# Designed miniproteins, single chains, continued (2): the designs that were tried, part 66

Each design is a single chain, and the fold is of that chain. pLDDT is the mean over its residues in the fold that is shown.

## One batch from the design tools (miniprotein)

Design m6426
Fold by ESMFold2-Fast:
Structure m6426 (fold): chain A 79 residues (1-79)
Amino acid sequence: AKEDLEKARKLYEQGKYEEAVKYFDNAIKKDPNLAEAYELKGDAYFRLGKTDEAVEYYRKAIELKPSPRAEARLAALTG
C-alpha cells in the first residue's frame, strides 16, 4: 500500500493523473480502508475534469476517516 501510494503521488506531481489513479487503485486493493488513497484519487479525478467522480471519492474518504482537507475539497465542489 505505502509503495503504491508513494508512486501515485509522484505520478500526480508529474501531471500523470490517469497513471496516478491506477496506483491509488492498487493501494486501495491492498488496504480498502486507506482513506488517504481515496482522497488523493479524488484529487486526480478533479485534475482530469471528472468532478462527479472526484466528489464520490472525497465522500468515501470522509466516510472512512474524517478529514478537514477532504471536507474542504468536497465543499468547494458541491457548495
Scores: mean pLDDT 82

Design m6427
Fold by ESMFold2-Fast:
Structure m6427 (fold): chain A 63 residues (1-63)
Amino acid sequence: GVSEAERAVEENPDSAVAWYGLGLAYAAAGDYAKAVEYFQKAVELAPDNEDLKANLAAAKAKL
């Protein structure tokens, strides 16, 4: 859930996977604005990861 994903980010704030997980948790809750914010952070940490960029674009399309 969101609380578990938030804890993962607190433990690993420089992990793209942790931020991506938080974005997924908010997307599952229907909060696409927060999902976009956290996916953007994940992409910033892993800019060569095209899957993360695609998921960010998909979340933005929901706005």
Scores: mean pLDDT 82

Design m6428
Fold by ESMFold2-Fast:
Structure m6428 (fold): chain A 88 residues (1-88)
Amino acid sequence: MEELEELLKELEEAAEKLKEGDKSAEKKLKELTQKVAAKIGELATEEKDYEAAAEGAERLAEILEKAGYEELAEEARKAAEELRRKAE
């Protein structure tokens, strides 16, 4: 979880910069989003830790929504719901 937590923190910082009008943060936010999604997938498929994966996806959705990426946030929310169902 250490790597995922660090990626989520960097993503929150990029989202905040983008909200402040720093358009250069958009590329970093997209790159970090892909890295976070990959780690969530690893937790679900390799670790079978659906609870941690669901929490990660929920946080990803919140960050993307704050950054104005509503469509990506909805996809992350749907992924979190699916993972929560598997976690029981």
Scores: mean pLDDT 80

Design m6429
Fold by ESMFold2-Fast:
Structure m6429 (fold): chain A 88 residues (1-88)
Amino acid sequence: MEEANRLVSEALAALERGDFEKAYEYAKKAIEVDPENPVALLVLGKAYMKLGKTDEAIEAFKRAEEVARQHGMEDLAEEARSLIEKAK
């Protein structure tokens, strides 16, 4: 979906700028549009980590790993798993 992809791009740009609150807002909106978007879930987790919400970040990364594997996105699934281990 074009809208979800746009919101993911905005969230990634916000993360790159260090605007973690906007990254969270865009990633959350992307998940509202496409709940099983693995990139949006990964970005949501990264935004949660930067905002100090570790438990929420771990849950987002777990879901990103699951959905990424279902879509054959093994590199993204491995990134999510690595981020879960680092979040502990």
Scores: mean pLDDT 84

Design m6430
Fold by ESMFold2-Fast:
Structure m6430 (fold): chain A 64 residues (1-64)
Amino acid sequence: AAAGLAEAEARGLAHQQVIADANKLMDAAAELGVDDATLGEAIRYYVENGDLEAALERLREAAA
């Protein structure tokens, strides 16, 4: 019954981290004035690769 609670909690923390990172991408997109399509591609890249910095760089490139 207690087995797996730590893993479920770790997955909950990972999910909260994804939400926090997604909020960072949304905030950056709003500041840069990028299109929803560009934001969607950056979020997709982040979800597939787990690399927030690379996703943020994609938003900055689109804004240049």
Scores: mean pLDDT 74

Design m6431
Fold by ESMFold2-Fast:
Structure m6431 (fold): chain A 58 residues (1-58)
Amino acid sequence: DLEKKRKALEEALKKLGLTEESASELFGVDLSKERDIDLVLQMLQKEGYLDENLNVIK
C-alpha cells in the first residue's frame, strides 16, 4: 500500500517537474511519512493530476 502511494507520488511529481525534496519544501511536508504522502496525494487528486485510484490522469 505505501509502495503504491510512493509510486503514484513519484510519477505525479515527475510530470510536474518536481523532486520529492522540492515538493517537501514547497508543501511544507515530510514525504518520509505516510500521513504527509496522503496529504500531497489528496491535493494532487483535488487539482486533477491523480484519479480516485491514484492513477496519473493523461
Scores: mean pLDDT 77

Design m6432
Fold by ESMFold2-Fast:
Structure m6432 (fold): chain A 60 residues (1-60)
Amino acid sequence: PLSPKQLEAEILNALGLMAKSLGMYELAVKLLTEALKLDPENEEAKAALEEAKKALEEAK
């Protein structure tokens, strides 16, 4: 079973991915960054964070 920290990281990752899909890139970066603080080996969160950062940089 997942530890409480890992469960929280999964929830934050899911919310970050949802925020990214809605174009809420600032929120996505915040949520995915928090997910990676709790689970730094999460490759999905790392990839999503990089995508959100690039989208945020390109969006004016």
Scores: mean pLDDT 81

Design m6433
Fold by ESMFold2-Fast:
Structure m6433 (fold): chain A 71 residues (1-71)
Amino acid sequence: SEAEEILRRVFLSLTTEQAFDFVKALEEARKAPTLEEARKIIRDYLRKHTDLSDEEIDAVADYLVERYLLP
């Protein structure tokens, strides 16, 4: 999917420290009380650390919520 390609590109561009911070952001999102709050945490991370467009950020955040945070 396009979201998977964008996410792969993001991981290839991250430093080790940034990758660690991303994992921490995903763990924080998983502990969020709602899926909307989880999505916000992921979107905020991507806006701060990547040059992705808002549309790409939303696509990746939705993909991660569906594949990583949902049972």
Scores: mean pLDDT 79

Design m6434
Fold by ESMFold2-Fast:
Structure m6434 (fold): chain A 80 residues (1-80)
Amino acid sequence: MIDQGRQLYQQGDYIGSVRYYSQSIQQNPNDADAYTNLAQSYYQMGYYQGSIYMAQQALSIDPNNQRAQDILQQSQQQLQ
């Protein structure tokens, strides 16, 4: 299921990616990578507040997730 969401993201279908990872999180709420992928999709959509929230959720599960730290910083910069 995670690979399909990533394929949607790579094809530019960020809405499809968001839907996919949102359902994945409901089935496995402790999947830091799913939150990180959701944050990246929100970032590409310009929904920086949603991206920040999802990246923070990823970091609450895995504080050392570099991708989540990077997207959090990038999303925060867009709101300045």
Scores: mean pLDDT 84

Design m6435
Fold by ESMFold2-Fast:
Structure m6435 (fold): chain A 77 residues (1-77)
Amino acid sequence: ERDIILRTIALELEAIGLVIDAELTGKLEEAIKRLEELLKELKELLEEAKDNEEVYAFIERAIEFVEEKIKELKEKL
């Protein structure tokens, strides 16, 4: 369970860094592509966490965050 949480946190931190860099540099397409890859990894973690409601909810919030950031960046293209 802790390994899943730590992997989720690592993916969220990478996503935050990608969004900040994209907003500062204007390199939106590369950021969107990598964020979509991170989203796939988060969805795989969600399947691993299906038997733990608290961890599942934690990952769902991470997925919602990344999906919203992808949407925001796509609207700027």
Scores: mean pLDDT 84

Design m6436
Fold by ESMFold2-Fast:
Structure m6436 (fold): chain A 55 residues (1-55)
Amino acid sequence: MTVEEKVEELKKYAEELGLSPQAIEDLVRHVKEDGFDVESIKKAMDLAKADVAAR
């Protein structure tokens, strides 16, 4: 999977979760610079969403 494919998939997933545009931009930067895998980032997004929903 290319970096561009990862970025597009993560942006779509983050938008579905209702994350802010700033958070989406920060995640895109981390994927491009740090080479994080898609599954790890998605799991982090799910945990962040669950934490907000619990409050």
Scores: mean pLDDT 71

Design m6437
Fold by ESMFold2-Fast:
Structure m6437 (fold): chain A 110 residues (1-110)
Amino acid sequence: SSMEKRAESLFKQALRSIEQEPEKVRTYQEFKDDLETLTKNLIASKNEFERLLHILGMIGLMISYLKQHPEDAAKVKAIVQDQIAQIGKVNPEDAALFEKAAEIAFKYMS
């Protein structure tokens, strides 16, 4: 579907973005705080392009954290599902895109 292709493109963009950054070691709390900040910025933004950049940032953050902490996969999935629910109350289309891109990321990291 069009949504699946868009989600796959977003996932691939997130992978390229993190490959160019030095590896940052985060605690789970730091990861959670950064993820929640991106969610707040997404919900507050009225600009579609800016919201896509925040989703890209959230996917990149998930991949980067899970690469360093694969044991935290269940906790990361739970907090990501919570963020999807929060986004969905304001913008269901952005929530669906993030959900599909996150599913691709989790499958890739498993």
Scores: mean pLDDT 87

Design m6438
Fold by ESMFold2-Fast:
Structure m6438 (fold): chain A 68 residues (1-68)
Amino acid sequence: SAEEHLARGKRLLQEGKPEEAVKHYERAIELDPDNAEAWRGLATAYLKVGDYKKALEAGVRAQQLEER
């Protein structure tokens, strides 16, 4: 499920494995593309791998999903 992939992504970030975390956040988004938490997790993972452009893109999507 999307929640299981989110949990795995968070755990991998804590373990210092941001590249693997990216894969799990991507899978969470494939299952639930409007999950703002998954996009925020992806942004954090990209920051840790040094992909600042993708981190910004993911962060913007998270903000858009949370806007009211």
Scores: mean pLDDT 85

Design m6439
Fold by ESMFold2-Fast:
Structure m6439 (fold): chain A 67 residues (1-67)
Amino acid sequence: MESERLVEELQALAEEGGEGVLKAAELMGKALLEKAKETGKVDVEEAEAFIKEQLEEVRKMVEELKK
């Protein structure tokens, strides 16, 4: 199951600290983009916007952690 795998990878990378969180976000973004390509039902532009929004949220979390 893709969602379970992503959660596990996200959690494992997050345990490595701020860098892990960023890597996890990138990995999730790539996975979502691949899913959009495979299904063809999702508007790639909308999927890309969605991914950017999630990446921004993770970036904010990393900035907060550096406080």
Scores: mean pLDDT 63

Design m6440
Fold by ESMFold2-Fast:
Structure m6440 (fold): chain A 75 residues (1-75)
Amino acid sequence: APIPETPASRERLERQRLVIEVENRVRKLYETDPEKFDKLAEEALKEFGLTASSRQEKLDVLAYRLLVEERERRR
């Protein structure tokens, strides 16, 4: 298996994995409970002062919110 030559490359892979995991959680929520997803996405949009016109934009905003919360839990 290819091993990253630098610590920076390893950190990037770990960050990518976390982003993928969060995005998968949000998509699963949308598929299993779209009403709850919509409420959480609306709250995230309101908190960041953003608007979304598409499903993908709502998915992205909620994923970003969950990623921020995960980082806060680490501090």
Scores: mean pLDDT 75

Design m6441
Fold by ESMFold2-Fast:
Structure m6441 (fold): chain A 102 residues (1-102)
Amino acid sequence: SAAEAAAKAAEGAKKGGEEGAKEAREAAERAEGIAGSVAGAAGAAIAAIGSAADGAVAAARAAGADAADARAALKAGLEAAKEEIEEAGKYALEAADYGEKK
């Protein structure tokens, strides 16, 4: 159903963002150089958002959702991904703070 497609798309976007945030956190924790780790973490998070968005579009289309339902699914997915990129940003700031204190 269209509602199921929207829910699945949002969950897919959130999952992709979560994986990006996890990779960002791990990069921050294992920093060989703070700037490099932060850049790597940001790149991973951005890539995750892109993959999640593509998955959301594919899921909505596969479910036979109309244009309005596809837009709703994409919007929900982007909002979910935004929360995860904000978490990745927090880890990047934490990595910078650790470097200043060491």
Scores: mean pLDDT 56

Design m6442
Fold by ESMFold2-Fast:
Structure m6442 (fold): chain A 55 residues (1-55)
Amino acid sequence: SMEEKLEEIVKEVLELIEKGVPFEEVARRFVQLARERDVPLAAAIDALIKAVLEK
């Protein structure tokens, strides 16, 4: 489902951030994941923001 794809993308991106990967590299990977999994970038960004704010 779209929700499962979003959760997987968010999880992978957050793991890269926790590892201290540079912002530019994280951003490139994020866009790549959204494109490869046919997820709208806007939806992926919204899901990432919600995950960060849930702290």
Scores: mean pLDDT 82

Design m6443
Fold by ESMFold2-Fast:
Structure m6443 (fold): chain A 106 residues (1-106)
Amino acid sequence: DPVRERVRELLRAGDISGAVLLAVTAAQDYAIENNLSREESLELVDRALEEVFDLLAELLARGELSPETVALLERLVEAIRANPQNDFQARLAERLAEALARRRAA
């Protein structure tokens, strides 16, 4: 999957915003091209976001993220936990927090 590999490259480079934007844009483009309903489009975007966070957790576990990127992710998790916009974001933040905690314990 060329989009998934590009997302992975952006995450390794510390471009979290670029990775999220690429994943969401690719999901939205697919939804438009395939005439998906609003509900189906939202589900596809949620799945794309979940895949980005799964890749982040994988890269964290493998030690492939820079210390600067790890610090940015810790701050992002803290910000989401302080003011979660919705249950889906809160769940993704908790999964990332667990991956970060495992990394610190190693």
Scores: mean pLDDT 80

Design m6444
Fold by ESMFold2-Fast:
Structure m6444 (fold): chain A 72 residues (1-72)
Amino acid sequence: SNEDKLEEMLKENEELIKEFFELIKKLPEAERKEAMARLQEIVKKGLETGDTEAALKEFEKLLEEVKKKLAE
């Protein structure tokens, strides 16, 4: 199922997910809420389509955007 595919992808990329949550704690409240909203949209689309590769790529882009915001 799409849920099983997404769960497996999340397990394989557990360290990236941990990094994301550690980084967003350092963001201002408004930017943290935006990052969380984007993560929720990525998860929702991944569940609807089963395209875990596309979901992972969007997540990696989000992670890089968060890193750039923290670098000022």
Scores: mean pLDDT 81

Design m6445
Fold by ESMFold2-Fast:
Order: sequence, then C-alpha cells, then structure tokens
Structure m6445 (fold): chain A 56 residues (1-56)
Amino acid sequence: SHDEIARKNLEAAEKALAEGNPVAAMFGAREALELATDPELIERARELLERARKQV
C-alpha cells in the first residue's frame, strides 16, 4: 500500500537524520508525505521534514 511504502521511506529518513544526513532525511520525509494517507504518518513526516530543514 502507499502507507506501507511511506512508512519505509519515513524509517529510512529518520535513520538518515540520526546519522547526520539532513538532506537525505528531507528527501525521505518529502517522499513519505507524497504517499501517506494515514494522519499519523503525515504528522511524523511533517515533523521530521521540519527538523531536517533546521539542520541544513
């Protein structure tokens, strides 16, 4: 499903941010937002994107 793919992209983006790669985290979070229909996933992706943007 789109939400399953979004969740995987979000997990990869969260890992990238934890590893000090905010640019990769931004790409993954944006991809998750494009695919996600679950409100929880949308919120997680938006929060991650904002956190990553502050680190670039």
Scores: mean pLDDT 83

Design m6446
Fold by ESMFold2-Fast:
Structure m6446 (fold): chain A 119 residues (1-119)
Amino acid sequence: EIEELKKKLEENPDSAATYLKLGEALYKQGKYEEAIEYYEKALKLAPDSPLAPFILFNLGKALYELGKYEEAVEYYEKAIDLLGGIQHKELAENLAKALEKAGKLEKAEEIREELERQL
């Protein structure tokens, strides 16, 4: 998988989608720091694309796995802002979990309550 994606990157070095897929493959292997590097490259190449919320969400997940909960919250909030609100259940649930880990329990409850209203 990773070797195949790296070959695609040699053919198209400016493919934000390929950088995103490489980051996801590294994340699945528990290589969170490397995943972040590829996600940041994807975001730099496509900051205003429909991929940007997904890249920001994946950056948040990798930061959460590294115990960087406050940074994960920032990226989740950026992803939600680009999507126009908390319509994505998984993103909202991950934001609430990161807020709880950061000690922001009241804000986490607010996110969970808003999500329940949209279900």
Scores: mean pLDDT 83

Design m6447
Fold by ESMFold2-Fast:
Structure m6447 (fold): chain A 76 residues (1-76)
Amino acid sequence: SDFEELLKKAEELFEEGKKLAESGKKELYEEAIKKLEEAIELYKLVLPLLPTEEERKELEKKIEEAKKLIEEIKKK
């Protein structure tokens, strides 16, 4: 249950960060980066708790997507 709550929180932070990143408003990019970094840290915490290799790979893909968004924002 705690694991599912952490995953839900990570997904909320990821979606919030992505929305801010895609806003086109430079003043929101610092908040977007912060939320995406928090999502990455929670995903990393959840990663070793996943029961299957397939689920682990899906979460690793989410982590890489968040990292890519952060790097794209930093270029602006």
Scores: mean pLDDT 84

Design m6448
Fold by ESMFold2-Fast:
Structure m6448 (fold): chain A 61 residues (1-61)
Amino acid sequence: MKGKKAKVKKDIPSLDPRTLNLKKGDEVEILEEVNDDIYRAKNLKTGKEGYVDKSLLEEIE
């Protein structure tokens, strides 16, 4: 779902520079669907891009 926003469901610490460090309630923009389990997204607070598990996001209309 390219160009859609989602809200983070729980705190996600980044242990790898390729993944996003996110807090519950943060908003991300979905840039690309990498596969069935993973989006590439942008953290709207920091402007950083990275990978995030789809199950950790709630879509915003």
Scores: mean pLDDT 75

Design m6449
Fold by ESMFold2-Fast:
Structure m6449 (fold): chain A 69 residues (1-69)
Amino acid sequence: SEVLKRIAAAELSKEFGLSREQAQEIVDLYLDKKLSKEELKKYLIEKYGLSEEQADKIVEMLENVKKAM
C-alpha cells in the first residue's frame, strides 16, 4: 500500500531526523524486498550515520508495517 509506505516514511522522518526523501527511500528499499534486515541495518548505519539502536528500531517499525500490508 502506497498510503502505508507514506505514513511509515513520515514517522521515520519525524522520529529519526531524516529528510522525507531519505525516509521514503529507506521504506521503499526494504518493503519492495530490495534489502534484507541485515542489509537494511548496515545501510542505515553506513549511509545515514544512525546508531545500531536506531537502526534496530527502524527495522522493527518496518517489519510491523510489512505485516500490516
Scores: mean pLDDT 81

Design m6450
Fold by ESMFold2-Fast:
Structure m6450 (fold): chain A 103 residues (1-103)
Amino acid sequence: AAPDPATQAEMDEAVRLAKELLPRAVEIGKKEGLDAMVDHVADEAIRYAKEGRVSPRAAVTAAGLVAHQAAIELGMSDEEAYKAARRAVQRVAEALGLPPLPE
């Protein structure tokens, strides 16, 4: 991964959104389980992008970051956290008409 200045700007937006979404994502994961957490994270990231608050790419990245970190906070393994991040990323990308990330 070679970060460009443009990629860094998108990463900064994604990290800010991820920090905003993380507390509620952890709460939902504790109450309703991992699948409900992933769905909530994806829905919120899609909403922020549709409201023009973040770029579509930043929304995809933020969803992955939040789902991964929330899964870790819930005591999940790195493998389960990675799977949660992939599911969130795919849902957001599909909803925003972006190509899914390669495997």
Scores: mean pLDDT 82

Design m6451
Fold by ESMFold2-Fast:
Structure m6451 (fold): chain A 62 residues (1-62)
Amino acid sequence: MIDEKEVNRALGDMYYALAKRLRGKDPELAAELFRKAHELYEQSGDTEGAEEARKLAEEIEK
């Protein structure tokens, strides 16, 4: 049985890392990837990661 919570956290980490790399090159895509990371962290129960991703998405969208 696959632990969906662990999978969602790992996916969140991947989207978060990719978004950090892209925020200087493609801020629109980076913001979208941070929003995906936020959703995945929420689904994994990682409230801290979710909040951090949300704040970074908001900062880039300005």
Scores: mean pLDDT 80

Design m6452
Fold by ESMFold2-Fast:
Structure m6452 (fold): chain A 65 residues (1-65)
Amino acid sequence: SDLDRAMLELAGAVAETVLPNLSTRIEGDEIHVELEEETEESREAIRFLEKAAKKAGMRLHVRLK
């Protein structure tokens, strides 16, 4: 739904605000997460984004820079 997609976009923006080394980008039906370093906090953020992406019917891609 449009609401679930908007909630995913908001979740990405929150994650970027809390974690300066994490960036998110939505392309089509996918969300791309880039991070410089894998930390416990970044793993928690990714888990949060995975749940939001599943609700939105979108695919999550994670990569280290």
Scores: mean pLDDT 82

Design m6453
Fold by ESMFold2-Fast:
Structure m6453 (fold): chain A 55 residues (1-55)
Amino acid sequence: PEKLLEGVRRVVETMPPEEALLVLDSAIDYAKKNNYPKEFIEELERLREEVRARL
């Protein structure tokens, strides 16, 4: 779901890293509980690692 991923990316780019991590953790949990494609979950996890690198 490319539109949802782009939305998450935009939100993450506009917040402090600490808040962005909280949003990404929630998004990853939601995607896993709702059986989203593995590819989508992996992209969210990559964004999470990028944000962590900024801390």
Scores: mean pLDDT 78

Design m6454
Fold by ESMFold2-Fast:
Structure m6454 (fold): chain A 68 residues (1-68)
Amino acid sequence: MEKENELVLEAAEKMGDAKKIAFLGHVYMLQGKEELAEKLIERALASGDPEAQKIAEETRKKLEEIRK
């Protein structure tokens, strides 16, 4: 499990596409993998891409709803 999460984060860094990283965060959020989703959201927010940041913010709001 830990090795799988590391591979996903490494792939996200190599990808360089902030919108794809944000989309992966959304997918993992829907799968209930909250920790991995949060890390991907953080990377998308740090990218400076406005579309990626918007997707990441929407996903973060949904994570807050799931936690409540």
Scores: mean pLDDT 74

Design m6455
Fold by ESMFold2-Fast:
Structure m6455 (fold): chain A 56 residues (1-56)
Amino acid sequence: SKEEALKEIKELWEKYKEPRIEEIVKETGIPREEVKKYAEELIKHILERLKELFEK
């Protein structure tokens, strides 16, 4: 159940992540690859924190 919840959260994050990346690229002119790199690192951190919360 925890694994399934994390998977669903990850899927939702993927959905929200794409608009965020595209918006940053459009507003700042930073290459998508660079923005994506940052987003991937943030996603890993967020998922680790969520997993920690689920495990206590």
Scores: mean pLDDT 74

Design m6456
Fold by ESMFold2-Fast:
Structure m6456 (fold): chain A 62 residues (1-62)
Amino acid sequence: MTPEETHKHLLELLKREGLLNDEQVRFFEENPERSLRLLEEAQEAYQAGDLDKAKELLAKLK
């Protein structure tokens, strides 16, 4: 999967799970290089069952 495809997939997944609002999705779309690592870390936390950590990582970009 390309970095662009991975980024889009992570945004769709996290939005579906209610971890991202529309404003955060827009920010990450505009800043893919800076956001990709945080989206990956948030997905890893989510898959490990640590929803609180996933939400906190995403909130740090506010």
Scores: mean pLDDT 73

Design m6457
Fold by ESMFold2-Fast:
Structure m6457 (fold): chain A 80 residues (1-80)
Amino acid sequence: ADAAQTERNQKIINLLVALAHAVEKGDEEKARAYLEKIRELTDGQLEVSEEQLLATARAVYDSMTPEQKKKAVEEAEKLL
């Protein structure tokens, strides 16, 4: 149970990083795809606005090294 929950949380973190990266690159289509996937995986548990979600995504992204960002984006692409 805990391992599966940790894996799901890691997927959400990777998607948040990829969302922030897509926004920074101006890739609106990719940003939208990641946003929709985050909403899907949270199954209504995340009662936040899009603006709040984008702010969270940016905070997570800014906390990571370039290597961590690259790995997170690569893992998130596999979920689309």
Scores: mean pLDDT 79

Design m6458
Fold by ESMFold2-Fast:
Structure m6458 (fold): chain A 65 residues (1-65)
Amino acid sequence: SAAAERERRLQEIEEGIRKLLELAEKKGMVDEAKKIVEEVRRLVEQGNLEEAIRLIDEKGTEIAL
């Protein structure tokens, strides 16, 4: 169902945020990660879950470098 799909994507986003903040703490980029999280949460509020997931993935890769 659409509701079950949305729930899975929301869980993926919350896990992605957690991992992003943990990685950013190790890299000394917490303030940058907080701005990304704010944008991700804005996308979630707009219903743009796919774009939120994509943003987490792209920025996670940038911070990991």
Scores: mean pLDDT 84

Design m6459
Fold by ESMFold2-Fast:
Structure m6459 (fold): chain A 79 residues (1-79)
Amino acid sequence: GTEEEAIKLMREGGKLYKEGKYEEAAEKFREAGDILLSLDPRSSLAVLAYEEAAKAYEKAGKKEEAKRMREIAQDASRR
């Protein structure tokens, strides 16, 4: 994936979140985070993407997936 693809996914995730489609929003943010982290393991944008995915998964009632996203974000922010 490319940084441009990741940015597009983050925009799509934000739109889905505003529409109340929280699980779909979380998936878009997660995909963006995965791309960004693969390009730079210390990407601040990847951290933000995973934090947005965690918030969206919490809204969707996906507590385990939200926890996983938060842990990835915290790990990346400490690198």
Scores: mean pLDDT 88

Design m6460
Fold by ESMFold2-Fast:
Structure m6460 (fold): chain A 100 residues (1-100)
Amino acid sequence: MKAKEYLDEGKRLYSQGKYEEAVEAFKKAIEIDPNNADAYYNLGVVYLKLGKYEEAVEAFRKAIEIDPNNKKAYDGLIYVLNLLGKTEEAERFKEELKKK
């Protein structure tokens, strides 16, 4: 199975509200292609839906590390950091996003 097939399956599961199954699909995509920024971004989105905010932060940070032009990953990271009360860290990423 190619990473893209697991990524597409994860997105389908997410759209069906099957968030924990979506996490497993995105993790399989990452196992096959550890540099898949889209898989990390989508993993962050589904962790956010599950209320797993610290895991969402780590996934969004990894997406940005792999693809520094992933504006959606910055938006997700800033949003979760504000939910966690990490406002100063959120502002730093917001300033980074403005430079792109």
Scores: mean pLDDT 86

Design m6461
Fold by ESMFold2-Fast:
Structure m6461 (fold): chain A 72 residues (1-72)
Amino acid sequence: SPLYQQLKQQIQQLLEQARQAALAGDLDSVLQYIRQLEQLMRQAAAQLSPAQVQELLAEVQKQLQEIAEIIA
């Protein structure tokens, strides 16, 4: 689905921006990107199949854990 590919790309872009902010020690920017990611995930949940949402959620959870480890 073109919509699925677009949303997945946007999610990956926000996760990469959050990771870069975490590496720079910019916690305020990390939190702003996470808030944007939450809004995008809510949009995705409304428009995608449950299976697609589960796949995206698993990837998001994994990458957020990695970002948390950078900050810690």
Scores: mean pLDDT 88

Design m6462
Fold by ESMFold2-Fast:
Structure m6462 (fold): chain A 56 residues (1-56)
Amino acid sequence: MEPLTPEQLAYLESVADRELTDEELNRLAEKLGVSPDTVRFALNELRARREAEKAR
């Protein structure tokens, strides 16, 4: 998987708490110039971190 830039990660973090369809994930991947699998992986990582923060 290609590493995401800090700017790309910040954008994904802004939508990480939203439920995205496969079509929306594909559009994000095209916009960021990465694979849909890369976007899905990054969103799962961001969501896991947000859930951990809610427990504090």
Scores: mean pLDDT 74

Design m6463
Fold by ESMFold2-Fast:
Structure m6463 (fold): chain A 64 residues (1-64)
Amino acid sequence: MELLKKFAKEQEEKLKKAKDPSKYRYITVSEFLEALKRAGLTTEEEIKRAAKVLYNAGIVIVED
């Protein structure tokens, strides 16, 4: 939980510096956690990996 909040804040800071934030899709930490639970991803390592994959796909996780 704390790991995801830190990750979301880092992504939000990067978005504030981006010249074109409209090219990104946004999901909340709560929505991301629900999706992870439905997919059976529960460990911190799996969560970090999933967050990185989404970010590389242009999806940014934001704090609720």
Scores: mean pLDDT 70

